# Designed miniproteins, single chains, continued (2), part 33

Each design is a single chain, and the fold is of that chain. pLDDT is the mean over its residues in the fold that is shown.

## One batch from the design tools (miniprotein)

Design m5116
Fold by ESMFold2-Fast:
Structure m5116 (fold): chain A 93 residues (1-93)
Amino acid sequence: EKMVINEPIYLSKDGEHLYIPVDLIANEPIYLREGGVIVTENPAKVLTYNNVLPGIKSLVMTLEKAEKELKEPFIYLAENAEILKGKIVVIPS
């Protein structure tokens, strides 16, 4: 089964951890839709994951920019986010 992430994904400051809402954790690959947003405190670190998250790096932004530019209030989901271990695949448009 394909799981589509519609919510922002947070990358940690050290670039070592990717945080995804808890309801989306699965043993199967999780698919990011085109237009998904990756929120990070260090955009340069996201490029290290380009092989994991191809096609969506253009939507990478800092937490400050995300809080300013997102139409809905950006909430840091630290209590509800967990580190995903597995493959993330972008759904072709």
Scores: mean pLDDT 40

Design m5117
Fold by ESMFold2-Fast:
Structure m5117 (fold): chain A 58 residues (1-58)
Amino acid sequence: LSDEQIAELEAYIAENNGRLDARAAAERLGKSEATVERAGKALAIHRLSGAPIPEAVR
């Protein structure tokens, strides 16, 4: 995912009260459900621990 797509995913999660519908988000971003689930998990880890988002999900 690009930085812009990560920002869109974060906004989408925020709009849905912190919940991720991986299938709907994948369709919106034009990515696989697995890619979106990995990015969502990385964003949650980033928010909880401050760890940087891995390049593997960028």
Scores: mean pLDDT 72

Design m5118
Fold by ESMFold2-Fast:
Structure m5118 (fold): chain A 96 residues (1-96)
Amino acid sequence: SSMMKEMKELLKEMVEIAKKYISKEQEDKFPHLYSIDEIEEIINNNELKSSDEILGLAGQLMTLMHENLPSDHPALKKMSELFQKISDLWTKEKLK
């Protein structure tokens, strides 16, 4: 759907921000989460088949950012705005 395409583009923006601010060593502290590179590969290989999967990966990126950056960091505000847009699109997709 067009909403899923928009959600994927927003998720790609979140990946680029996370790559800029989160190191591999910081990722390794959260072995239960996909790495940023694994999320990028899932997106690029068109493995995302539902809006639930996109929201889930966006939530994982939010967790990595919140655990590794100060609460007032501008990157966290931008990530939260992108996550909110994904969440809003997910809600609209589920109402169809």
Scores: mean pLDDT 86

Design m5119
Fold by ESMFold2-Fast:
Structure m5119 (fold): chain A 80 residues (1-80)
Amino acid sequence: SVEELYNYLKELAKKLSEEAKKYVELNPNDKEGIKELIESLEKKKDEIINLMKKKNAPEEQIKELEELFDKTIEELKKKL
């Protein structure tokens, strides 16, 4: 179901956020690696949002997923 997909992707987004934050904590001076991580998250966001749109997911679910990725991306950009 779309709801099961949404819940799965929301948990995936949270895991990706935590992994990204851990990478930055372990590698605070790796600015190139942080930039690559941001690019990877932006691509993953686009893939997930396009998938949800194709599945006709509620706009609120799409917005929540966008906000989760955007928050993480902005936090990583502040480390540059």
Scores: mean pLDDT 88

Design m5120
Fold by ESMFold2-Fast:
Structure m5120 (fold): chain A 80 residues (1-80)
Amino acid sequence: ATITSTTSSALSDDIGALAANYAASGSPAATIQALQTDLGASVRTTTTDSGGTTNISIFASAWTADGHMSTVEITITIEK
């Protein structure tokens, strides 16, 4: 199937909006904290800094209304 679940789509949209906030503020930490607050989901982040490039991997999971657990992984690459 090519259609993403509503929960997965909502998580992707929220992560995208918070990534835009990072671009405006220059702080990935504030973006991650906002995501954890807004989604209420279990959020795990991994940050790797290499030669002026920061890679942030975000893993988020939440229960759907039908009783399934949905997990989304988004990788954000920030170039300085």
Scores: mean pLDDT 54

Design m5121
Fold by ESMFold2-Fast:
Structure m5121 (fold): chain A 93 residues (1-93)
Amino acid sequence: MEKIKKAIEEAKKKLGLGKDAVITEENISDLLGEAMRELGITSFDPDNEKFAKLLVVFVETNKLSEEVKERLRKLVEGTFSEKYKEPILSALE
């Protein structure tokens, strides 16, 4: 958890995003990409435990636009295994 939170914070700094910046459809791809790079995650893999944990922490620690929340719900419901769906969907409430 701590390592993932730090990676997200560093990614925000690199992109010039403030601590309380709302994550929108325009910046989510770049922010997730930077956080993945910091953690050594090489692809968007719904069966990857480390990627699933990144998404949970990302959703819990960031203010997301309603459009981003809806897109993530649909992505998770359609692609992730049941093991990883519930923690991410619960965090999106």
Scores: mean pLDDT 77

Design m5122
Fold by ESMFold2-Fast:
Structure m5122 (fold): chain A 87 residues (1-87)
Amino acid sequence: AVARVTITLEGATREQAERVARQAVEAAKSVPGVTKARIVEVTDTRAVVEIEGSEEAAKEAARAAALAGRMQADSLGVKATAEIEVE
């Protein structure tokens, strides 16, 4: 399965958005059964992460990535919302 996590950012710099994306990817990689996790896109308003693995692993990793990304944004004083799509 493939999961896509889109984190929408308000008031972020590009460097802050890159930090959010990196934390999301690291959280995804920490989930057993994930075969690949990568940053697809980073702008100062958006970070997109793609996760590949079993369906259960992709879903769990997507939730972990969304949470980690939001937590990182909160620590930076940046507003963030996350959307998860699983195929």
Scores: mean pLDDT 85

Design m5123
Fold by ESMFold2-Fast:
Structure m5123 (fold): chain A 81 residues (1-81)
Amino acid sequence: MEELERFKAEAVKELTEELIKEMTGKTDMTPEQLRKGAEIAAVNLVNGIGVRFALPKHLQDKVEEILKKLEELKRKIEESA
């Protein structure tokens, strides 16, 4: 359980920073609005919710990799429970 929670937290943090970098200079949002939006989007994407296909390909690939790793980690935990 702790491993899954830690992985999700790290994935959200990393994806939030990537979304901020991608959107910086491409939107009229304030830095505060952008960070809040990116954090919400990252949480939703990591939980399999949201419009991943609207992201640039490199971020789509990154989200898919994160979801694949989460699925493997969940499977490993379930097999150990």
Scores: mean pLDDT 73

Design m5124
Fold by ESMFold2-Fast:
Structure m5124 (fold): chain A 73 residues (1-73)
Amino acid sequence: MKEEEEAKAALAAMESKKAAALANTNAPKEVLQEQLAEIPPVVEKAIALDPENRELIERSAKILKDLLEELLK
């Protein structure tokens, strides 16, 4: 249950970050670049805690990365 709870928290955090990024399309590019750099370590930790949800975690991370990269243009 501990690993599952932590993985769910990580997924919820990624969804929250995605919603925040969508709401702040005019955020400074410096802030967006910093947020983009934070995604890989969070994804690696989440996958390590819940490998069965790897596909879902990677999908959520990819959507967030694509969104942040689009905002950086």
Scores: mean pLDDT 69

Design m5125
Fold by ESMFold2-Fast:
Structure m5125 (fold): chain A 98 residues (1-98)
Amino acid sequence: MAEQERRFVELVEEARRETQAALERSRKEGVEVGADKALEVLRAFGQMGATESAERLRERVTEAREKGSVEEAQAVVDEVMALLLAAARELQALNDAS
C-alpha cells in the first residue's frame, strides 16, 4: 500500500546517500572502509528481503577485500545501488499508478 511504498523509498534513498558517502570516503581512506560499508549495506539489503542477491554480492565483497581491491569493492557497491535504485523506481511506478 502507498504508506509502505513511501517508507521503502525513503529507506532506499537513505541507503543510497550513505553508500555514496562511503564510496567517496573510501577513495581517501582505502579498501577497508569501502568493504566494511558495502557489507553493512548488503546486510540491510538482505534484511529487506533480497537475501539471495545480498548473499551473492557479499561473497564478491569478501573476495575483493581479500584481494585488497578498491575497484572491485566499489563495483559490488555500485551493483547493490543499481538494484536498490531499480527497486525504488518500480515502487515509484506502482505509486504513480495507484
Scores: mean pLDDT 62

Design m5126
Fold by ESMFold2-Fast:
Structure m5126 (fold): chain A 111 residues (1-111)
Amino acid sequence: SEADRLVEELTPEEAIEWAKKNGALTDEQYERVKELLERARELAARDPGRIAFVVLPGTLTPEQRAAVDALVDAARANGMVVIGIATSKSPEAQAAVDRLLAASEEVIAAR
């Protein structure tokens, strides 16, 4: 979609603010993402490869669903923080955001 293209051209922080303003992230998801991003900034300063940002469209292809599963596994196995940014209020996209947030929060808590 046009929203997916626009979000991909933004910085991660700009993309998060866009998603909040356009209702693509819930208030709870937004607060969790902001807290995780603040914690992740310290990791990015030391090891940029430990942090990934993923744009999540409203409808995920089978390949995109497999990529989300792989990123959840990579977050837990390799101490990687993955921040998902939804571009719509799709239950599928929001569930993917929640899964990535939970895995990344576990990584931060283990430090």
Scores: mean pLDDT 74

Design m5127
Fold by ESMFold2-Fast:
Structure m5127 (fold): chain A 105 residues (1-105)
Amino acid sequence: MNQKVIEQNRKNIVDLVNEMAQLLEQAAQQEPSSQQQLQQAVQQLKEIGKQIEEETDPEKILKLTTQAVKVTTQGSDHIEDPETRRRLAVLATSAGILGASAVIE
């Protein structure tokens, strides 16, 4: 078991979750009709990111990462700008891959 690889993947996932939260927060300022839903998604991502930062179990990190991807995808459905949606999809996909990699030996 390479503990350094798990720690690196965890840090990278947290960075991706934080970027997803920032993009959703920016989108909330531009989408008045969906502002409440986007702000709720931002809060959920901030909570998930904090949980991942304190988690050492790869299976739990994967579960939390999967939740972050789901929150981001649901938030993205409220965004009209296709560029922002594409950026969120790339970040969510990258986070999902890293989360899955944490449980593969």
Scores: mean pLDDT 82

Design m5128
Fold by ESMFold2-Fast:
Structure m5128 (fold): chain A 74 residues (1-74)
Amino acid sequence: IAERVEEIYRRLRELVASDPTNNEAQALLARFDAHRAAGLSWEEIAERGAKTRGLPTPEAYLEEVEALIDRLRA
């Protein structure tokens, strides 16, 4: 799961770098950056995201975030 969260973070950074006017991508990246600055691990970020979204597993949250990034890149 940690590797998957790290890949999501990498994709978000690439998206923001390629399109700095994408406010939704910037907001999502800022949220990840804030969690990292707070000292959360990749696993803790996924767990917190799942709980905030009311999703049953961290994996379900990562699936939603990956789908969102795919939409934002289109």
Scores: mean pLDDT 77

Design m5129
Fold by ESMFold2-Fast:
Structure m5129 (fold): chain A 74 residues (1-74)
Amino acid sequence: DVEERVAALVERARAELGDSTDLAKHREAVARMLEEAADLFPPEIQAALARLAAAARAGAAPEEVRALIEELNA
């Protein structure tokens, strides 16, 4: 189940971050989670997830991340 695997990736990212307020660590954890989640989706979606992960790691603005998510849901 993709949903359960995604939940497991989120739980692992949370465990790694703990109570950290370091924004760079949060962006890196989100990017890694998205990269790992990409393997659970069809190839058509993997490219969009890879772009989203790259944007998160680069510290893109919330508006840019939202645009990528909207593209993925199109």
Scores: mean pLDDT 67

Design m5130
Fold by ESMFold2-Fast:
Structure m5130 (fold): chain A 59 residues (1-59)
Amino acid sequence: GMEAERERLYEEALELARKLPSKSVSLAAIHELERAREEGASVEELRRMKESLEKLLAQ
């Protein structure tokens, strides 16, 4: 269901956030993901957050 997809995307994005080289940037990204999850962010919003993190890691 959509809830399972949201949880999967959240976990994938969280793993990417943890891999960020700056500890402060990593912590900020984790907090933003936690806030988005608490606020009931959509699958599309979580997917966009994941894409942003992938782009940051590619640099």
Scores: mean pLDDT 82

Design m5131
Fold by ESMFold2-Fast:
Structure m5131 (fold): chain A 61 residues (1-61)
Amino acid sequence: MSLAEASQIAREGVERSAELTPEEVAEWVKKQLLDKGEDPEFAESVAKLVRRIAEERRARA
């Protein structure tokens, strides 16, 4: 998987935070990355970043 593809999945996760909790979007991003064969540690790192962004967006909404 390319970094560009991982970035696209992360963006889609953040957009889904409109209807999902930060926990739910983090799990969705992690599943998408793992399904595409990404390294589990990298997938976890991206999921944590997306979760933090989703939490910040909700705090400022």
Scores: mean pLDDT 78

Design m5132
Fold by ESMFold2-Fast:
Structure m5132 (fold): chain A 75 residues (1-75)
Amino acid sequence: SLEEVVKEFLELMAEAMRLLQTASPEQQAAFRALVAAYNQRLAALVAQNASEEEIIQAVEEYNAELRAFIAALRA
């Protein structure tokens, strides 16, 4: 559901932000690039009057990228 996907997004963002407090400038730049790409994609979907299902899919894909990014930060 949209609620579950948004909840996961908020939890992943909070975890990423915690890890980034002690991360390198390069890792912080990579996170900013990831966030910028996500914002551009969401803006494009809104401009195209995308369905709720399309928005859910975009957030799920971003959550997968956030999980991968967090795993890399922990390595």
Scores: mean pLDDT 86

Design m5133
Fold by ESMFold2-Fast:
Structure m5133 (fold): chain A 85 residues (1-85)
Amino acid sequence: SEEAIEVAKLSILDALEAGATFKQIAQGLVDAEPSTEQGIAGLKGMYEVGKELGKLEEAKEGIKIVLENTKDEEIRKEAEKLLKK
């Protein structure tokens, strides 16, 4: 949902401001073993924050970590779609 993406974006922005990297945020998302909905919201949030901050390459590196480590096929599909943009 749009609301879940906005919540994810705020959490990502807070973590970045605290000195975390997109890769560290992505690893935290993997370690949390999120639902499909939360995992997709986290991926879309990372992509949008990366685009808005001019750090899309770093955000895509985080998305690749989720792609490599997720066992959820729907989360994997979303990661692949975002990386093709």
Scores: mean pLDDT 88

Design m5134
Fold by ESMFold2-Fast:
Structure m5134 (fold): chain A 66 residues (1-66)
Amino acid sequence: SDAEARFAQILAEARRIFDEMRAAHPETPPEELARRSLEFVSSLYPLDPAERARLAAALRELARQA
């Protein structure tokens, strides 16, 4: 669906931002960088509460694997 395609694009952008933040701030905990990535992406795109929760969960998973 268009909504799933849009979410996939937003998630891909959030992952890119997370990776860039990790490169720029290697001493900052990944969990904090995931939080910053979520806040930044949420400032660019209107997300409903379910989309925001799904994005937050995906970014927390990336932080756990970091």
Scores: mean pLDDT 87

Design m5135
Fold by ESMFold2-Fast:
Structure m5135 (fold): chain A 86 residues (1-86)
Amino acid sequence: SEYIEEAERLLSELGREVQDLLDRMRSLGVSQEALQRVLQVLKDARIKLSKLVDELYKNPSKSLVSEIRKTIDDTLARLEAILAEA
């Protein structure tokens, strides 16, 4: 399914962006507070994305891909904000 392929691409891109952010955080020596905030954002995103991906597998739709994209965009924006404070 093209919708499943698109979602897999988006999740792969998220994984790369998260890895880049974590590498940068290690280089900068971020605070424990910043690290805890990042881990919480990632935990929340994983739970939400897991549910959306499960629904997409059952009923592939453009709407679900859009929700996955929005969730990823919101997650990355929150992570960028935390990094900017580090």
Scores: mean pLDDT 85

Design m5136
Fold by ESMFold2-Fast:
Structure m5136 (fold): chain A 90 residues (1-90)
Amino acid sequence: MFTKEEGIEEGRRGYEAGRAAGNVAAQAGGEVAYEAAKKAVSEEAATLAAKGGRLAYEGGLEKDPLRGEILGGVGAVAGGVGLLVAEKEK
């Protein structure tokens, strides 16, 4: 569903939102999603990266710090899976 370019943008947005909010989990989630998107060759890897970045972005915007950190952490896991898929593609 998501393109590589969309995954890169979502990861960047997640990183920036996490940084602005001081949400370390969201910042890390956006960063790993961005790296996953850059390496993505398949739509599967790009979609996982984009979903990870979007979750990190939502975490960065969240007013509840616990919920924000949970969303950022889930985003980091999704981005990490996307990275693994992208690395398998070679």
Scores: mean pLDDT 77

Design m5137
Fold by ESMFold2-Fast:
Structure m5137 (fold): chain A 94 residues (1-94)
Amino acid sequence: SKEEIVRRWEGEVVRLYILFAERETDPARLAALAAAVGELGRAMKEAYETLSEEQLEEVARITIAFLRRVVADPDADIAALTAETLAEIRAIIA
């Protein structure tokens, strides 16, 4: 169900956010990820309201891949990756 996709997504977002926050000491990068999570949450809500279950699962996959990349790569440009991720999601919604 869409509800199950959102529940699993929320749990994974929280897990990855905590993992990032425990490893990251740069306040600018912490603030950038907090902003990104807010934008991705809004995009996920729009996807939930407008897309099929299969498309919602794809949006969830894209956003989790973004978070995994940011956690794994201490040199990742979070703002640039956020913009790219949002563009991918907008292409699915459009």
Scores: mean pLDDT 87

Design m5138
Fold by ESMFold2-Fast:
Structure m5138 (fold): chain A 63 residues (1-63)
Amino acid sequence: MLSEEEQRRVLDGMIAQAQAYIDAGDYELAQEIIDSLKEEAKTLPEELKEEVLKKVKELQEKL
């Protein structure tokens, strides 16, 4: 299992990339990353899971 710090870095990177794709109009690529974030969230501790799912909803609303 990754450390909490490593997990946060990976998730932050994925969120940033999804946002970058949305800003560029690459909605298909943004959706792929959002789907990956949803899958990653299934295995996360409850607090981190809720944080990630909130960000996923924000990104999804922009699609």
Scores: mean pLDDT 81

Design m5139
Fold by ESMFold2-Fast:
Structure m5139 (fold): chain A 74 residues (1-74)
Amino acid sequence: SLEEIIKEMIELAKENPEAARRILNSLSVEERVEILKELGRDELAEKIKNLSPHELGLVLQAIRETLDELEKKS
């Protein structure tokens, strides 16, 4: 579900902020999929590949908000 994908991406951003920033700054779904596969997150990569543009926007917003909160607490 979209909610599960968002939760997994938030946990990834907390675990690996640098990788999450690369995903956020990527301009294509293909680049994001490759980053996730490099991290061994093959199932998450498949889920991201199947998202609509609107759903992807919600995922990217959740990543951005998570990274912003981590920066404020550092």
Scores: mean pLDDT 83

Design m5140
Fold by ESMFold2-Fast:
Structure m5140 (fold): chain A 62 residues (1-62)
Amino acid sequence: GSKLEEAKELIERRSVRLIVTENLSGYEAIERAAKELGVDFEYDPSLSGKENVEEVARKLAE
């Protein structure tokens, strides 16, 4: 896979763990996973959860 695919998997895994362990909503989990990985990111409610994960992954893969 590409660096983008690896970054996407990392964000998805962290977000799922945060939902399960901390009882966060999907958008809160994505924002917190991004911040824990050093990415300054604000969830865009006009996009899907998958599209938001793609944006975080793009910034991580830089």
Scores: mean pLDDT 82

Design m5141
Fold by ESMFold2-Fast:
Structure m5141 (fold): chain A 87 residues (1-87)
Amino acid sequence: LSKEMQIEAIEALALMSLSVTDQMLSRLDLPDDVKQQLRDLYTRAIEARREAQILELEGGDPARIAELRAESAAARAQADALLQQAL
């Protein structure tokens, strides 16, 4: 596959992940402030992962890729912990 097609696939997966997250949060019986915190954290995780994957594909700075992966993992872990506490 061309790099262009691979980037399109990465972006499509990120969009799907955001849509799934939005649908899940809308169905949960949680306070609005908790839902907003979860949305913000999951969005950060998804966007950081998307940026890291695109940079890796383009041969970007390994240090920046590592930072984005760490940011994604940290945001995801915080979101998962908050969700487990709220459920």
Scores: mean pLDDT 87

Design m5142
Fold by ESMFold2-Fast:
Structure m5142 (fold): chain A 73 residues (1-73)
Amino acid sequence: MTEEDIVARLLDPNATREELKQLLEEAKANPDISPQLVAAIQAAYDNGLTPEEVRAILKVIERAPEARAAATG
């Protein structure tokens, strides 16, 4: 399972709670999955996050390794 597969399943509005639990276990077992993505899945499962909230978290994760583009004013 790739990070792209995990994101697709995590954002699936028809995903069941059991599927989210399985996704979390697979992500935890796969060393190729970033710990930040595992944390996002854990938060979605534990707190019942909406797909919109999950998308916001994923945007932050995607941007995390990028350097700041502009100096603060």
Scores: mean pLDDT 70

Design m5143
Fold by ESMFold2-Fast:
Structure m5143 (fold): chain A 119 residues (1-119)
Amino acid sequence: MKVKLGKKELELTEVGNNAYKATELVLKDGKSFEEALSTLPKDLSKEEIEAIKKLVNGEELSEEELRKLYTEEDVKEILENKEKQEKAGKEARKRSRLPEDSIVFTNDEGEVLFLTEKE
């Protein structure tokens, strides 16, 4: 599995891997969000489950939620990218652009499963 921020490959935490699997169940297998979330480990905190739910729904994640899904170094780059995208995308031209600075979940085949930015 590969998660990209522009051209950089991001490393997922254990919680992030569970989030990616839940997203794949929804997008590839046609499962409901509730069914996908029910497959998550019972040892996950309520906060981790909420972060996964937001990710699967395409909602904007807080810094604390990003730290549950990605490594600390990658969270810093994601936040810097979000700040740049909010500044550049204000009102005029918000569209997801995978070749530049988009945050995206992909599989090893390069299929986009999910974008981790606010629409």
Scores: mean pLDDT 60

Design m5144
Fold by ESMFold2-Fast:
Order: C-alpha cells, then structure tokens, then sequence
Structure m5144 (fold): chain A 62 residues (1-62)
C-alpha cells in the first residue's frame, strides 16, 4: 500500500532514521510521486550520500 509506506517513511524520518526513511520512500518505485523522490534525495543528502541523492533525482527525469 503506497500510502502506508509513505506514512511509515515520514515516521522514520521524524524519528531521525533517515537512511531507513529514504530507502522506504524509494521502494515505492513506479508508485513514487516526484515529492516522494525529492524527499528521499534530501534525506540521502543529509546522510552525506550525494551520489545516492543524485541517483534518486535522476528517476524524476526518466
């Protein structure tokens, strides 16, 4: 359920579990909205993983 996954991702982010939150939001795959992918990329950037953030953002342009 995409909405349940999204809610769980936001909960994890609120708890400071940024890597788990980003991975969960990214796991939405083809059901991810641009906002979901941008938020996941932001979380990866906060984790000092700019290469991973770039990969996620590239999915918005494909």
Amino acid sequence: DPEEIREEGLRLAKEGRYEEAAELLESLGDQATPEDLMYAALLYHELNRPDRAREVLARLLA
Scores: mean pLDDT 81

Design m5145
Fold by ESMFold2-Fast:
Structure m5145 (fold): chain A 65 residues (1-65)
Amino acid sequence: DARLRRILEAAVKVFAEKGIDNTTLADIARAAGLSPATVSRILRRAGINDKVDLVQAARDAGIVP
């Protein structure tokens, strides 16, 4: 899913800029060019339920800064 990859790339970028704990769903959505509702839906459908799952998914996809 091209949208999932965009979300993962945006999340990694924002995590690098402000840290995982300071990153919100809204920050990731803004960086990905999507609404927070769209990001939430795509992540849930992919089985990504928290920031740890999200980091693991990005690593498995080979997405690094």
Scores: mean pLDDT 81

Design m5146
Fold by ESMFold2-Fast:
Structure m5146 (fold): chain A 98 residues (1-98)
Amino acid sequence: METELIKRLAEALKEIADELKKEGLITEDSYKEVKELTDKAIELASTGDPSLIPKARELLKKALSILETGTEKIPGELAARMSGRILLAIGEALDKEL
């Protein structure tokens, strides 16, 4: 189900944001925005309305973009580069599954 995929991807992005915040690799503002976007995507997916799935997808793509930009603010950090690669893989999954 597309709804379950959106929820799983949103949870994955939230987990990455939590990890980056713990390591000091993301700003407080970016972290909060990612949490808000992923929570909203889960809300839209949870309505059971398939017309809202494209909107949920766009919110997750915005969250992904914020995380990618956030990790680039810490130059030379291997963990940040690895996180960026994981975020790219999630973005590709969103494009293929929706």
Scores: mean pLDDT 71

Design m5147
Fold by ESMFold2-Fast:
Structure m5147 (fold): chain A 67 residues (1-67)
Amino acid sequence: GEKELLTQAAAEGAALSARSAAEFSGGPGTGIGKGYSPYSAEGFGEGPGGRFRVTGGADQPAALVKI
């Protein structure tokens, strides 16, 4: 139901926020919602706050950037 969807959206938002706050060493296809792939037209993922991409890499902190 609607309450279940809101809970799921909140959990996804929390996961995206945790990924942006943590030191992150992921490659393509890691750490972003299920909308991400290297060939995804939607970029790196989509969450309750809209679309996001990961910035950074193994040698620098990763951040989630709203697009």
Scores: mean pLDDT 44

Design m5148
Fold by ESMFold2-Fast:
Structure m5148 (fold): chain A 95 residues (1-95)
Amino acid sequence: SSMDEQEMNELIDLILNMLLTITENSTKSPTAASHLKGLLDRFIEGSLLHFQSLGLLDEFVERLLKAIDENKDKIDQDIADYAKDTIERYGKKAK
């Protein structure tokens, strides 16, 4: 539905904002960046489980990975790689 697509886009935007915040804090506050990575991990897991329950897991994963790739210039490579590894790890668990 259009509501499900809107929800996917809103959660992807939240994840992107978390990645940007972690990137900004990586040098300024490594402790805060580490804590935010833990929150990101849990948020990604919850989002994947939610869209799995709706039968939209594959579509959500494809859209999220595309959004991360489109923003690679704004996100630290290590943080982008961490997010992708988290998505793959929880995506396999959610199957």
Scores: mean pLDDT 83

Design m5149
Fold by ESMFold2-Fast:
Structure m5149 (fold): chain A 69 residues (1-69)
Amino acid sequence: SPLERLRELLERMEQALKAGDYDAFSAVLAEFDRLLRELDPSKLTPEQIELLLRFSRVAEEADARRAAA
């Protein structure tokens, strides 16, 4: 399901960020962007919204770390 795929990608992004592996992070982010383009924003479930907010926070953390570099 899209929900399970989003959760898998979120876990992979968090692991890549913790490892400092920005190449792996970018690859997962690209997969996430492809899945997002297939979603209809007007039909998102609360569970999907929660996962998208978690992705936003992980992306902000990665951006902050790159800005510090």
Scores: mean pLDDT 77

Design m5150
Fold by ESMFold2-Fast:
Structure m5150 (fold): chain A 98 residues (1-98)
Amino acid sequence: MKILVADEDPAKLAEMTELLRAAGHEPIPLQTLDKEEIRKKIEENPDIVAIAGPRSPELEGVAIEYGLPFISEEDLREGRIDEALEKTEVQRALSLMS
């Protein structure tokens, strides 16, 4: 699945990108935590299914705004990527069942 990975630190960005590739996902790296640049990247890549990066109000706020699951650095290191992705599918199914 396509996952936006964002961090201002290029070394951390590279680490998270490799963790996502190793888990069988397609990372879209973005070397910024700016809300407008993150939004622009999502709009250019509408098939993005999740956002990954450091816990920040900007990154988590954009994830909430677009209804995308947020995957923290800890989740990536502990291999909890699929669990974070599944949360959004369950929430969407419940919304449709009204």
Scores: mean pLDDT 77

